# Designed miniproteins, single chains, continued (4), part 50

Each design is a single chain, and the fold is of that chain. pLDDT is the mean over its residues in the fold that is shown.

## One batch from the design tools (miniprotein)

Design m13711
Fold by ESMFold2-Fast:
Structure m13711 (fold): chain A 100 residues (1-100)
Amino acid sequence: SLIEEEINSLYEDANYWLKESNVPKKEQDEINKILDEIKKNAQNKDYSGTIEKLNELVEKLKELYKKTNIPDTRNGVINGFRWLAVLGSAVTIAQMVRGK
């Protein structure tokens, strides 16, 4: 489904940002657990649960971004745009789910 394809893209983009941002493994594992719950809820057609977990993901990503230490200003700008892309994917999935 289109929702499953968007969730897979969210997984890839989120993990790329986590790795680039040198986010500690504990927080990477927490984000991936939330992503797994998003996928499971969507597959089960639990659209309310999917939206809840997408909101949880967004809040956790906002928290992690505040803690992100990128040594180069240019790299910080690029990292910020990648972070915004992950948030955009989460919003897109939430809108697709609300249309169900």
Scores: mean pLDDT 79

Design m13712
Fold by ESMFold2-Fast:
Structure m13712 (fold): chain A 82 residues (1-82)
Amino acid sequence: MSEAEIKELEEKLKKMSQDEIVDFAVKAYREKNYERFNIAYSQLSPQQRQEVVNRIIADELIKIGDEIDRRLEEEKRKRELE
């Protein structure tokens, strides 16, 4: 991000509620936009930062579970065909 884009984002975030900033940070993380995530995260209270972390952990645990299930199904199918 350019310095002007960072400043514009910080001004926008200052006008948002803490809950809106949490949603913005989680969305930025999901989109792999880590620069926007870090800026939003820095504007949050400790309590709201914990909320962001909890949502990210929940999303990652779901992804890990889905990946494990997919790999187990593929390995089972491969063994039955071999």
Scores: mean pLDDT 78

Design m13713
Fold by ESMFold2-Fast:
Structure m13713 (fold): chain A 94 residues (1-94)
Amino acid sequence: SEEEAVEKIVEEIEKLAELLEELGFDEHARKLREIAEEIRKNGITEELLKRLQEVLSEASEAARKTLSEEEYQKFMQRVLEIELKIKEILEELK
């Protein structure tokens, strides 16, 4: 269901926010949690997807500069999992 799909995306975003917080990227973690709350309230919108993409891009660049290669690869794997789930939901809504 669409509601179940929204909850799955929110869970993945929240897990990524926790990972970012543990790594010291508190600002990016906060932005992700704000987006997750907005998605839970309003569903998946084009504006929220753009904001998510912007925060993920910023977090990825910060991670690339700060993290070890192993930590960065693990982080990017989580980002790819979120992007794939978003793509699946968008395809189901078409």
Scores: mean pLDDT 81

Design m13714
Fold by ESMFold2-Fast:
Structure m13714 (fold): chain A 59 residues (1-59)
Amino acid sequence: SAIETYIEQGVKAYQANNKDLAIEYYQQAIEEINKSNLPESEKEHRKLVLEDQIKDINE
């Protein structure tokens, strides 16, 4: 899925020490979650996980 692809690219960017690129991919994953047909509770949980990862990268 597009969500999983963006998460995978974000992880790879982070491992390559490209923090800004990792954040960009995680933000794209959040956008894809919002556009998906997942249950609302699942969207909320997945977005929180990605938002926490973005926060950790910035700290």
Scores: mean pLDDT 86

Design m13715
Fold by ESMFold2-Fast:
Structure m13715 (fold): chain A 96 residues (1-96)
Amino acid sequence: SEEEKLKERIEMFYEVGIERFGSEEIGELFGELERLQHEAEKKGLVITDASAGTSVESMRKVLELLREAIKTGKEVEYESKGGPADSYTLKVVHKK
């Protein structure tokens, strides 16, 4: 089923985060990003840019902004200028 396939993809990306970064918390954020990407696609939105610094908090901020974009269904562009750990970008556009 679509729901089972999505769950398998989320679990896969969780494992990728753990394997590459050695952190369960980062694994959870990777899984959440995959889930939100699927929700964005259902709303006709495409993530064209998503980056976060080395801090977990910068990644959480990107996910928070992505949730808001999905909720509103609007195109968004965000950029934060901070230290390398705390910088983030997000650009979401309508599917062409």
Scores: mean pLDDT 73

Design m13716
Fold by ESMFold2-Fast:
Structure m13716 (fold): chain A 81 residues (1-81)
Amino acid sequence: SMEKRKEQLQTLKELIKSDIGKARELALNLAKTNDNPEWSRFFRQVARILGQIEELSEKDPELAERMRDTLIEVLELQIEG
């Protein structure tokens, strides 16, 4: 349902702010368990971006922070729409 999807997006957003590793695990699980192919693809892309943020956290923490903020904005737009 649309309500359950908004709840999943909200949980993912909260984990991106607090624990990026758990956020990535959740995004991968949401991609695997989602019956909607467009949403499965979306969560797979989110997981990929989260992996990039993890890799950049030591080398370019400022870029990693901007990427995290942009991803949160994308999730907020999906929750509102």
Scores: mean pLDDT 86

Design m13717
Fold by ESMFold2-Fast:
Structure m13717 (fold): chain A 89 residues (1-89)
Amino acid sequence: GDEIKEIIQEFLKLAEEAIKAMEEGNIPAAIGLTIRLIGLALDAERKYPDNEKLKKAIDLAIQATRLALQGDFEKAKELIEKIKKILEE
């Protein structure tokens, strides 16, 4: 498969799961998922530093998680939809 698409799919999954955990008030799960998201971002940036689609997807996933931490779940979900659009390219 396309390794970049697989990485973006994993970012999408982790971000969606983290946002859901935050909405449900499951703070331990939200923290664990956020740590996994950060670890994946660091690994992806190291392996593919010049990939613009990957960088955009990482930035969107981190911003969505940050918005969810601030209680802005609607804006967080809007950024998740932008990641889905990148995957459809």
Scores: mean pLDDT 83

Design m13718
Fold by ESMFold2-Fast:
Structure m13718 (fold): chain A 78 residues (1-78)
Amino acid sequence: SAYEVGEKLGKLAKEKGKRLGDLSVEEVKEAMEEAGIKVDDSLLKAESAGEFLGEVARSLGWSDDDGQEVAIGAVDSM
């Protein structure tokens, strides 16, 4: 779920001692896969973690509300 993706992102950022915006594309992919989302390696061409997450969200048909759930899950897990 979108919230689970956020939870994994927040936990990963905390474990790495990074801010959410400082996570690499590879670290965001790790969090997505931990949340049970299969990510195509072609998406690793994204220039930023935010762009990568946006492309994955688009491929999954996520809404703006789903994006908000990701943000809530991440903040709750930091």
Scores: mean pLDDT 71

Design m13719
Fold by ESMFold2-Fast:
Formats: sequence, C-alpha cells, structure tokens
Structure m13719 (fold): chain A 75 residues (1-75)
Amino acid sequence: MSGLLLSYFRGVAEGAREDARDPRRLETARQLAEIVLRNAEFLLSQGTSPYAGRVGIELAREVLEEADRRERELR
C-alpha cells in the first residue's frame, strides 16, 4: 500500500539526481529535492506512511548534498 508513494519519491529523487549532472539544471534538481523533502516531512507529521516518509527525507537529503557538491566544483 505504501509502495506507490515510495516509488514516486524514488522516481522524483532519481530524476532530480540526473538533473544535478547538468549545471543548467542544478536549481531544478534542488527544487525537486525540496518538493520530495516537504512531502515526506508532511507524511511523517501526519503519521501517514512513516517508512515512505523517512526514505523520502533521506533521498531528498542525498540529492541536495550532491547538488551542493557539484555547484562547489563548478566554482
């Protein structure tokens, strides 16, 4: 039952990570990761699908960290 939501978070995070490879899409990657983070945090706050929420937060954090590293390497 939580599988669809977990797949959604993974799909968006994978897309955002791919966007982070293009310097022109770094901001888009950050925005997508922030959307996943906000949605995952909302699920945890409501007590809905806590596993999917926790995984979503971790995936979003990993994408944001990768985007930050790539931005620093472009400077």
Scores: mean pLDDT 81

Design m13720
Fold by ESMFold2-Fast:
Structure m13720 (fold): chain A 115 residues (1-115)
Amino acid sequence: SPSAVEQLRALLDRLRALAEELGDSETVERVEQLKQLLDEAERNGDESLLEQIRRALISLAAQLAIRELEQRGDLEAARALALAMQNGESPEAIAELLAEHTPEIAALIRELLAL
């Protein structure tokens, strides 16, 4: 089985590809920053930093989902997701909300939760 670091790196690459396809340069830049932090966490054996990266990646994936929904005109779904995030709903609830609208991003969040 791949390590948590190897799985996080693969998920960062997947999120970057989705962000590039959507033209979301801010999310691409944030993914590159998280990759640098992942390299630092791996070098130092920093499990706390790995958990911070995992949480940041879940949040970033949800933010990209809002951007995708806005771009295709699903404004009601985008607003519902933004409110769920503001209210601190669980990542599991966020993934369930996304499953019908942005299944690729929902799958990415579920894989992060399985780490």
Scores: mean pLDDT 88

Design m13721
Fold by ESMFold2-Fast:
Structure m13721 (fold): chain A 106 residues (1-106)
Amino acid sequence: SMEDRLREEVSKIKERKEEAEEALEDLLKDPNNLEAFLKLLEIAFEEKNLGLFVHTLELFFGTRDLEELREKILQYYLDLGWSESVAQAATDILMEKYEEGKKVTP
């Protein structure tokens, strides 16, 4: 399951393991919890854990489809009131890392 995969990736975190575990439990209770989502992404980037990064995005946006995920990320930034150019640039950065991680993540 997605939950089992996320728990496995969080178990590999070394420096901020307690924060990652707490953020995961918060995100599993409420997939719309932005603070928990951002905390898990931050930890995934710092520890270069692409599996945690991939599964955190998939849980928060509720999809594993590449095109649907891109559309949902872009719309999320637009709904926050970001300009189209900034929203597109931020989406491109996240999708590049997602695609990289997806190649090595189950």
Scores: mean pLDDT 86

Design m13722
Fold by ESMFold2-Fast:
Structure m13722 (fold): chain A 65 residues (1-65)
Amino acid sequence: KSEEYRKKGMEYIRKGKFKESDKYFDKSIEIEPTHEGYMNRGESHGRMGEDEKRREDIEKSRRIE
């Protein structure tokens, strides 16, 4: 389930639908917080110009390792 939501988020990033991708990454992380989930949501934030949210997600991804 978590991995399915993460993959859906990546699909929406490729389509330029960053708000929709964020919702799917949020669902993925709520089910299971993963390094990949935080990294992918951070990328979505970066592509929207939300640099502070991007940094926060990258920091969280590093703590899960």
Scores: mean pLDDT 81

Design m13723
Fold by ESMFold2-Fast:
Structure m13723 (fold): chain A 81 residues (1-81)
Amino acid sequence: MSALEIKQQYMTEFTRKVLELSKTMPLEEAIKKASEEIIKELEKQGLKDLVENMKVVEKVLLGMARKNPEVTLRFLEHEAE
């Protein structure tokens, strides 16, 4: 599996985790919790570059969610596929 395919797989898993968690908690908390879970899994596998990428994605999405949570949620719903 290529590095791009691995990255896409984790991004899809992250997005799905955020959407599931957002049903029971605020979107910002869902993003933080999903990021923490994905980062722990990536660290176990020694995928340091993907850990750093995930931290960047978390910061970007938290910025978006703080400005407009509804638009951010719709973006994530589209990205889940």
Scores: mean pLDDT 81

Design m13724
Fold by ESMFold2-Fast:
Structure m13724 (fold): chain A 74 residues (1-74)
Amino acid sequence: SQEVLDLVETLKTQDPEFVAALALSESEIVTAIKTYLKENPQDRSIEALKAYLFDYNVQQGVEDLKEAVEKVTS
């Protein structure tokens, strides 16, 4: 938990524009980082984490679109 919070703070400090551009709440960013660390325990680079968060943001957009389509087509 503390490691995740430290990474969030590092991202906000090093690239605030990137963090602001993500269409994710702080809670969603925390969840994404937790998943990243489980899948990639040896790769803790900020650049790799940024790439992961970008992909995560794209996937969330795809899932939202899928849910909207299913709601209409039921």
Scores: mean pLDDT 72

Design m13725
Fold by ESMFold2-Fast:
Structure m13725 (fold): chain A 64 residues (1-64)
Amino acid sequence: MSVSVVDADGAKAVVVAGRAVFVGGAGPGHNYALVGADIDATEADTAAQLSEKAIAAGGKRQPV
């Protein structure tokens, strides 16, 4: 089981076992959760790249 946290452009993503759990930031439009996605995530991925991977894998954004 792998857990990674990525911080880019004021946004942070928490990924557990290749699944995006949360992508959030300090500004409007940056705060959301990604659910239902299984992705190959690394600490080198930006929050935007993790979001793209999760959406491509069938994940959905939920506002927070």
Scores: mean pLDDT 50

Design m13726
Fold by ESMFold2-Fast:
Structure m13726 (fold): chain A 71 residues (1-71)
Amino acid sequence: MPVLYRVTFEEHDSEKWARFTGLLLRITVDDPDAIKITAIGKDSVVLSIYKDPDAIAEELASRTGVRVERL
């Protein structure tokens, strides 16, 4: 079963958002079934993570500086 995570970012921090988007793209190029975007909000996205969810969530948080929260 996929695990849902909320990713939160500051709307005015385009650098963090660019890093997040680039890392997300890299992960999905390596494994297209690993992550799916479930919802998009003004300052947050909800991800469904299918493979190694805690490891991928930690990598997203630590490498991009965005807040990642398990739902």
Scores: mean pLDDT 78

Design m13727
Fold by ESMFold2-Fast:
Structure m13727 (fold): chain A 88 residues (1-88)
Amino acid sequence: MSEKERIRLEAETLLALGLIYQALANKLMKSDNPEDLEEAKKMYEKAIKLFTEAIELARQAGDEDLVAEAQRYLEETKKNLEIVKEKL
């Protein structure tokens, strides 16, 4: 595996992990329970960090499609984080 291929795989892995945290947070944010909303906030913050790291690695790998995909999920997650903050 080339270094560039390894960096791309790492970016894809971080993106996948970010999507898992986003999906969990999306489930929790549908709750009216303040404890679930606090957990959703933490999961969205984790997803944002993972998507940001995935974008940086995707740029290093020269994968413009992966950058665009990760940026789309990052912006969606940021909007959902603001919604959950307004509920708290």
Scores: mean pLDDT 89

Design m13728
Fold by ESMFold2-Fast:
Structure m13728 (fold): chain A 87 residues (1-87)
Amino acid sequence: SKIDEVEALMKELYHRALEENREDAVALIQEEGRKLREELAKAKSDEEKLEILLRYSRRVLERVKEIDPSMAEFVDRLLERLEEIEE
């Protein structure tokens, strides 16, 4: 499903940040992930969950790129994949 694809993409972001020891990016992803989980718990349909997940994922990706420019190329590839999932 599109939800599973977006979740897998965001998991790749988190694992890359951990692997490369990007402490600020890891902290940001963890905090935003907590907020996302709280917002997703309020969703009443898979369509609403997907909308929330897409909006949060794009924001997190953009913020990671801003705070850690060394991840920019990886994040740009994930943003392209996210756009393809939205189609």
Scores: mean pLDDT 86

Design m13729
Fold by ESMFold2-Fast:
Structure m13729 (fold): chain A 91 residues (1-91)
Amino acid sequence: MQEKIKEAEKKAEETVEYVREAAESGDEEKREEARRKAEETLRYLGELMLESPEEGGDIAKRFALEVVGADPSLGPLAAKLLEEAGKKVAE
């Protein structure tokens, strides 16, 4: 689990930086690539939340907030994926 948590944190940080750079560049192709990377990372974090709800959830929420801060247009995507993951781990 610890290795998965560290990998998730690294993946999240790299994705946030890519999203921020893409948004600042104004390059539509780069922004589309960033959106795809953000979706992939959010799905990965959603799966991590099933294995580790507390740690995975914290990483996913932090990632979603940072991604939305970097590119607000990704807000609906982040919300949908977090809601989907949350429903699966709800008790």
Scores: mean pLDDT 78

Design m13730
Fold by ESMFold2-Fast:
Structure m13730 (fold): chain A 91 residues (1-91)
Amino acid sequence: MSPKEIQRLKVLMSAMLTSLAILAYVEKAPEELIDLLHEAALLALEDPEKALELAEEAVEKMKPLLSESQQKALEKTLEEIKRITEEILKS
């Protein structure tokens, strides 16, 4: 994978993590969880593996605040983030 393709995947990962932060804000999650997702989004550009770890922690803490349909959407987004992270790390 080219450096340009890796950078595009990191940007995509950051965008997806930002979408989770927006969901947390809309659902009135604690500020600490919103901050954690924002930190993960920024960190995705520098350290995608650590960004994924922070995202997984934040997602687990958010699940009790969400409806069943929102939890399913959140889990799907996290699985997509994991897939992107694996592609970055294989390069």
Scores: mean pLDDT 83

Design m13731
Fold by ESMFold2-Fast:
Structure m13731 (fold): chain A 64 residues (1-64)
Amino acid sequence: NLEDIINELKKKLEELSKKGTEFARQALADREANPEAYQAAVKAWNERGDAIRKALEELRRRLE
């Protein structure tokens, strides 16, 4: 069921993009007041996106 897993991961990337606006608004407001929390949030967001992209690449390799 690799196709369903690939489609689910693509959907998660799209959801991250859609929530990016809300995240950006919140993070911008907090950036100067709490720079450590802002940097931690940015790192967590990037790591989630990278993990999904890596998983997609691994699944494509398994399809031969």
Scores: mean pLDDT 70

Design m13732
Fold by ESMFold2-Fast:
Structure m13732 (fold): chain A 60 residues (1-60)
Amino acid sequence: SEERERGIRLATEAVRALADAMGKAFETYIKGTKEEAEKVFEENSKAAADHTRRLVAEGE
């Protein structure tokens, strides 16, 4: 069903967004300080969560 397909797409997108945030934080850690990496992860993970919530709201 459309609802099931949308659920799978949302889950996949959320996982990819989190993986991307982790990758950015890891690159920042290699090139900078731990504190900078933590900030980058917090910012990107919040953005990913906000994006996922928006997609869920649009699906309703």
Scores: mean pLDDT 77

Design m13733
Fold by ESMFold2-Fast:
Structure m13733 (fold): chain A 61 residues (1-61)
Amino acid sequence: SADIKALQEFMVSNGLAPFVEVDGVYDEKAKAAVKTFQRLSGLEVDGVLDDATKAALANPG
């Protein structure tokens, strides 16, 4: 998924998940990266790329 790949790229480029692969696959490692991003962004930590998580990823600061 392009959304998962964008999240993985963001996490790796910002040093938040330096060992996650940018492969676009939604597996347990990608889910953990989503949860980490949600926690850092002050969002609900559910591991799902919902509209709020996607909006935060599009404007990550």
Scores: mean pLDDT 75

Design m13734
Fold by ESMFold2-Fast:
Structure m13734 (fold): chain A 71 residues (1-71)
Amino acid sequence: MPLSSLSEGELRRRLGELVDRAVKKLDEGDFDGARRQADELRQMAEQVADTHPQVARDALAAARQIEQALS
């Protein structure tokens, strides 16, 4: 089922789960795992850009923050 079919609340919950997993991976020193979560956030942003542009912007911002932490 495409992410664009989810409500804004469901998408924000999913965004929070991806961010939480990324933080956990960073704390564990699993930088590859954290990068995978950032990639999923970017993919989510692309999938919902037309239907939920505000969620897409927030997801992309979160991905960028994780990527900066990996630098």
Scores: mean pLDDT 83

Design m13735
Fold by ESMFold2-Fast:
Structure m13735 (fold): chain A 92 residues (1-92)
Amino acid sequence: MEAPEVPAEAEALYARAQEALAAGDLLSAAREYARAAELVLEAVRDSPQYAEVARQMGDAFRLAAEVAEAQGALEAARLFREAAERFYARAA
C-alpha cells in the first residue's frame, strides 16, 4: 500500500486541539480537531487506508465529545458528535 502524505498543518492543528482541550477551551479544540481531520482524510481519500483513517477520526471525535459533555460544553460536544458521525459514515 502507498504511504499517504499528511499535511504538516494537520499535525500542528491536532497538537493545538489537544492543548486547547487540556486548557478547557473546548470550542477551539472542536474546530481545530475537525480541520485537522478533514486535511488528513483529504490526503488519504484515494488510499485503501481511507476507511481505517475515517474510523480512527470518528473514535477520536467521539472521545472528545464525551469530555466536552462532561465539562458542560454542550455546543462543543455537539460539534464533536456530528464530526464523529460523519467520519464513521465515511468509514462504512
Scores: mean pLDDT 75

Design m13736
Fold by ESMFold2-Fast:
Structure m13736 (fold): chain A 83 residues (1-83)
Amino acid sequence: MEAIAAEIEAALSAAGAAGADAETLADILRRKFEEATGVPVAVAVRELKDGSVFFLAIEDSLSATTLTGLVEGDKAEVLGSAA
């Protein structure tokens, strides 16, 4: 999970620095997580009042592993994972 989180974090940080919107960030997250795991991923994303984006990605083939994080415009952080 740590390697997947690092790859996703790097991709989202780069996209955020380029001014990507929440929909673009959600698409990048899903694509990267699916590419890393080889399995379908469900992504939920919500824009917060301050313009930051909260996300939740769920992978079911690895014991319901979940990934949560926050994107605030120019940077992205993976906040945690749970299985």
Scores: mean pLDDT 67

Design m13737
Fold by ESMFold2-Fast:
Structure m13737 (fold): chain A 71 residues (1-71)
Amino acid sequence: MEEEERALEEAERRGQEAMKKYSDAGEAINLGYDAIKAGKSVEEATKIAIEYAKKKGLSDEAIQLIRDAVE
């Protein structure tokens, strides 16, 4: 039981660290959605989100996730 609980705690900690790293990606995605709500095209919203992600120094993998989420 305790060994399984420790494995779950380690997985939760890794998940929280991943969520912190993806917080900037989440902000970029929200910025893209806000642009769409403001009447921007999906292409323009995606460009805005990617520019924000690049300013935050996000990886190409994170940029691709942002693109897929906004498009």
Scores: mean pLDDT 72

Design m13738
Fold by ESMFold2-Fast:
Structure m13738 (fold): chain A 72 residues (1-72)
Amino acid sequence: PSPEELEREVRASMGIMSLTILKKIGGSNEELVEAVSRVADKELVEKVREIAAKLPPEEAAEKAIELLVEAE
């Protein structure tokens, strides 16, 4: 793997961990979108925004984690 690929994998893992923590402590939908924007591309961030608009924070965080894992 290239250094850039390793960097992306580490960033993605940190993102998933951050989202898992947000889900457990009841973070806001705004915090969820912010966390995803740091580790995901524009398309995935837009999907998370749509989910956050429709679901409570706990469920939105769970769906965002699923999308990040699938994209990886």
Scores: mean pLDDT 70

Design m13739
Fold by ESMFold2-Fast:
Structure m13739 (fold): chain A 64 residues (1-64)
Amino acid sequence: VELPPSLSDEEKEIAKKILEEAKTRKVNVDEFAEKVKASRSTVLRVISTLGTLVPEIEKKIIFE
């Protein structure tokens, strides 16, 4: 998946980590945000962007 240039380098790294984790398990937004030391809002923004590129990613995202 080619990440759009509108994402910052930090957001691109977060996106790569989400895609990697989603290959093997579901991603909990709050746990993932804590793990990557990013805000929940940043993670949600990246997930929204990934959802437009990889619709299947939304099936891998869970909330509390």
Scores: mean pLDDT 76

Design m13740
Fold by ESMFold2-Fast:
Structure m13740 (fold): chain A 87 residues (1-87)
Amino acid sequence: GARKAQLVADGFEKDAEDGEKTLPKEAVDTARRSAARLREMARQGVSDEEAAEAFGQAVVDLARAAGLTDLDLEALREAAREYALRL
């Protein structure tokens, strides 16, 4: 739980920093908010499943903020969740 939440939070912060040059400001701000939430979940000691669900939702929120509305967002959410479970 806590370790996975920390890893995905670190990933979102790095993606926000790297994305400042290529992503819309709304997407960068969304990534930073998601990182902060996942770090808080890590402090609370959530389960691996809860961390993975939160990561999946964060990826969907980021895709929407980036204007990627033609994607299968449910498939994206599930793929992100499975990725986080493998960490």
Scores: mean pLDDT 79

Design m13741
Fold by ESMFold2-Fast:
Structure m13741 (fold): chain A 81 residues (1-81)
Amino acid sequence: SSFVPVTFTKPQTWALSGKDLKGNEGYKSTELDNFYVGNEDFEKHKEELESILNLPPEERRKKVIELQIEAGIKQIQSSVL
């Protein structure tokens, strides 16, 4: 399998495991800033991947999952629900 790490340069932070960043800020996560896409799909969709940098965190999560599914990479992330 051919995968490439994709890291967004724009920082994205959000709560981990039911933490409320407003009043219960124990963790900040950029885990969705790093994911893997097949080499073919990365080259084909690189502009789309870069455009995700400009999306709000919630939409960014959805787009990452959509791209991973489209590339044939399946990951289940309970934290995006």
Scores: mean pLDDT 43

Design m13742
Fold by ESMFold2-Fast:
Structure m13742 (fold): chain A 76 residues (1-76)
Amino acid sequence: DAAKREAVRKALKEVMEKLKEGEEKVEQTVTDPVTGEKVTFTIELEPEEAKKAGEEAMERLRKMEELGVSAAELEE
């Protein structure tokens, strides 16, 4: 469902923000807006991977902000 995908997208943004800060271990919980169930992601990265992931997260956040303006237009 679209609402569930939005909740996952929001949680993904938070994970990317934490990765951007150079955290090597990120644990993020996503709450299903329909059922209230919680799913926890755990991402563990080696120091070099954490640095690369931080750079990629910054780039993805930038693209998400650019596409935020036209995200609604991507609906079929």
Scores: mean pLDDT 65

Design m13743
Fold by ESMFold2-Fast:
Structure m13743 (fold): chain A 84 residues (1-84)
Amino acid sequence: MERARALAEGVRRAALVQRAAGASLDEVLRGIATVQAHVAATIADPEVREAALAGLEAVRAELEALDKAGRLDAEAAAAQAAEA
């Protein structure tokens, strides 16, 4: 559970920083899909795998919702400022 949450938080932060750096939403979502594929291929424990994939799917849904609301670029700028 804790590792799945940390992975989702890290991926969310990386996705927002990539968006702030000029990546399209499609590129960012493709990156998350690559992480999901890696998790599905490498994590042998089904319970841990399911928790990690659910967390990553929640990140995808959040980013799409932020884009629909017109808030994605503001969130990306805030994440970039926090990393700088």
Scores: mean pLDDT 82

Design m13744
Fold by ESMFold2-Fast:
Structure m13744 (fold): chain A 105 residues (1-105)
Amino acid sequence: TLQKVLDEVEKTIEKSAKELSEADRKSAITSVKGIVEESMRLAKEGQIEAAALRLETGTTSMASGLVKALKWVGASEKEIEAAKKFEEEARKAARRAREAILAAA
């Protein structure tokens, strides 16, 4: 079901964010919940392709934005590496979710 796919994205983000700072982890979790809610809203309105696209682009943009922000503020190499690993996992989860949503449509 769509709800199960969305729940798995949130769960993956929570797990992959474990190595981030507490503030960045909280921000990432809050952001993905908003993206998931918007994706569900679009799907309920019959906009399945838009729901899948919002989930993938929103999640990947959020994660890549964190990496860019940490580089901009001169964060430590370890913090930037943790954010890059988070981005990789977020991108994979979002892509799998998009494919699952479109395959079930």
Scores: mean pLDDT 86

Design m13745
Fold by ESMFold2-Fast:
Structure m13745 (fold): chain A 91 residues (1-91)
Amino acid sequence: MELFEEGERLLRRAKEALAAGDYEEAVRLAAEAIEKFILAALESDEELRKEAFRKAAEAARVLAEAKAKLGLEDNAKSAREGAEEYEKLAE
C-alpha cells in the first residue's frame, strides 16, 4: 500500500529529525506520517488496519516528544492521548 509505505518513510525521517534536534521538522514529518497511516488504515483489511494504527501510535509518540522539546506541553499531551487511542484501535 502506497500510503502505508509513505507513512513509514515519513516516520523514519521524523525520528531522524528528532534525533538531530530538528524539532520543528520532526513535528511536521510525524504529523504527516500519522495522516498517511490513518488513511492507510481506512483503506485496508483488518490485519493491515491494525498494523497501520500501531504505526500511527508510534508516529504520535514521536510527535509528542518533539512538541514537548519545543515547550508545547498541551500539544504534547494531546499527541500522547492520540497515541493511546491508536493503540486501542490496533487491538
Scores: mean pLDDT 87

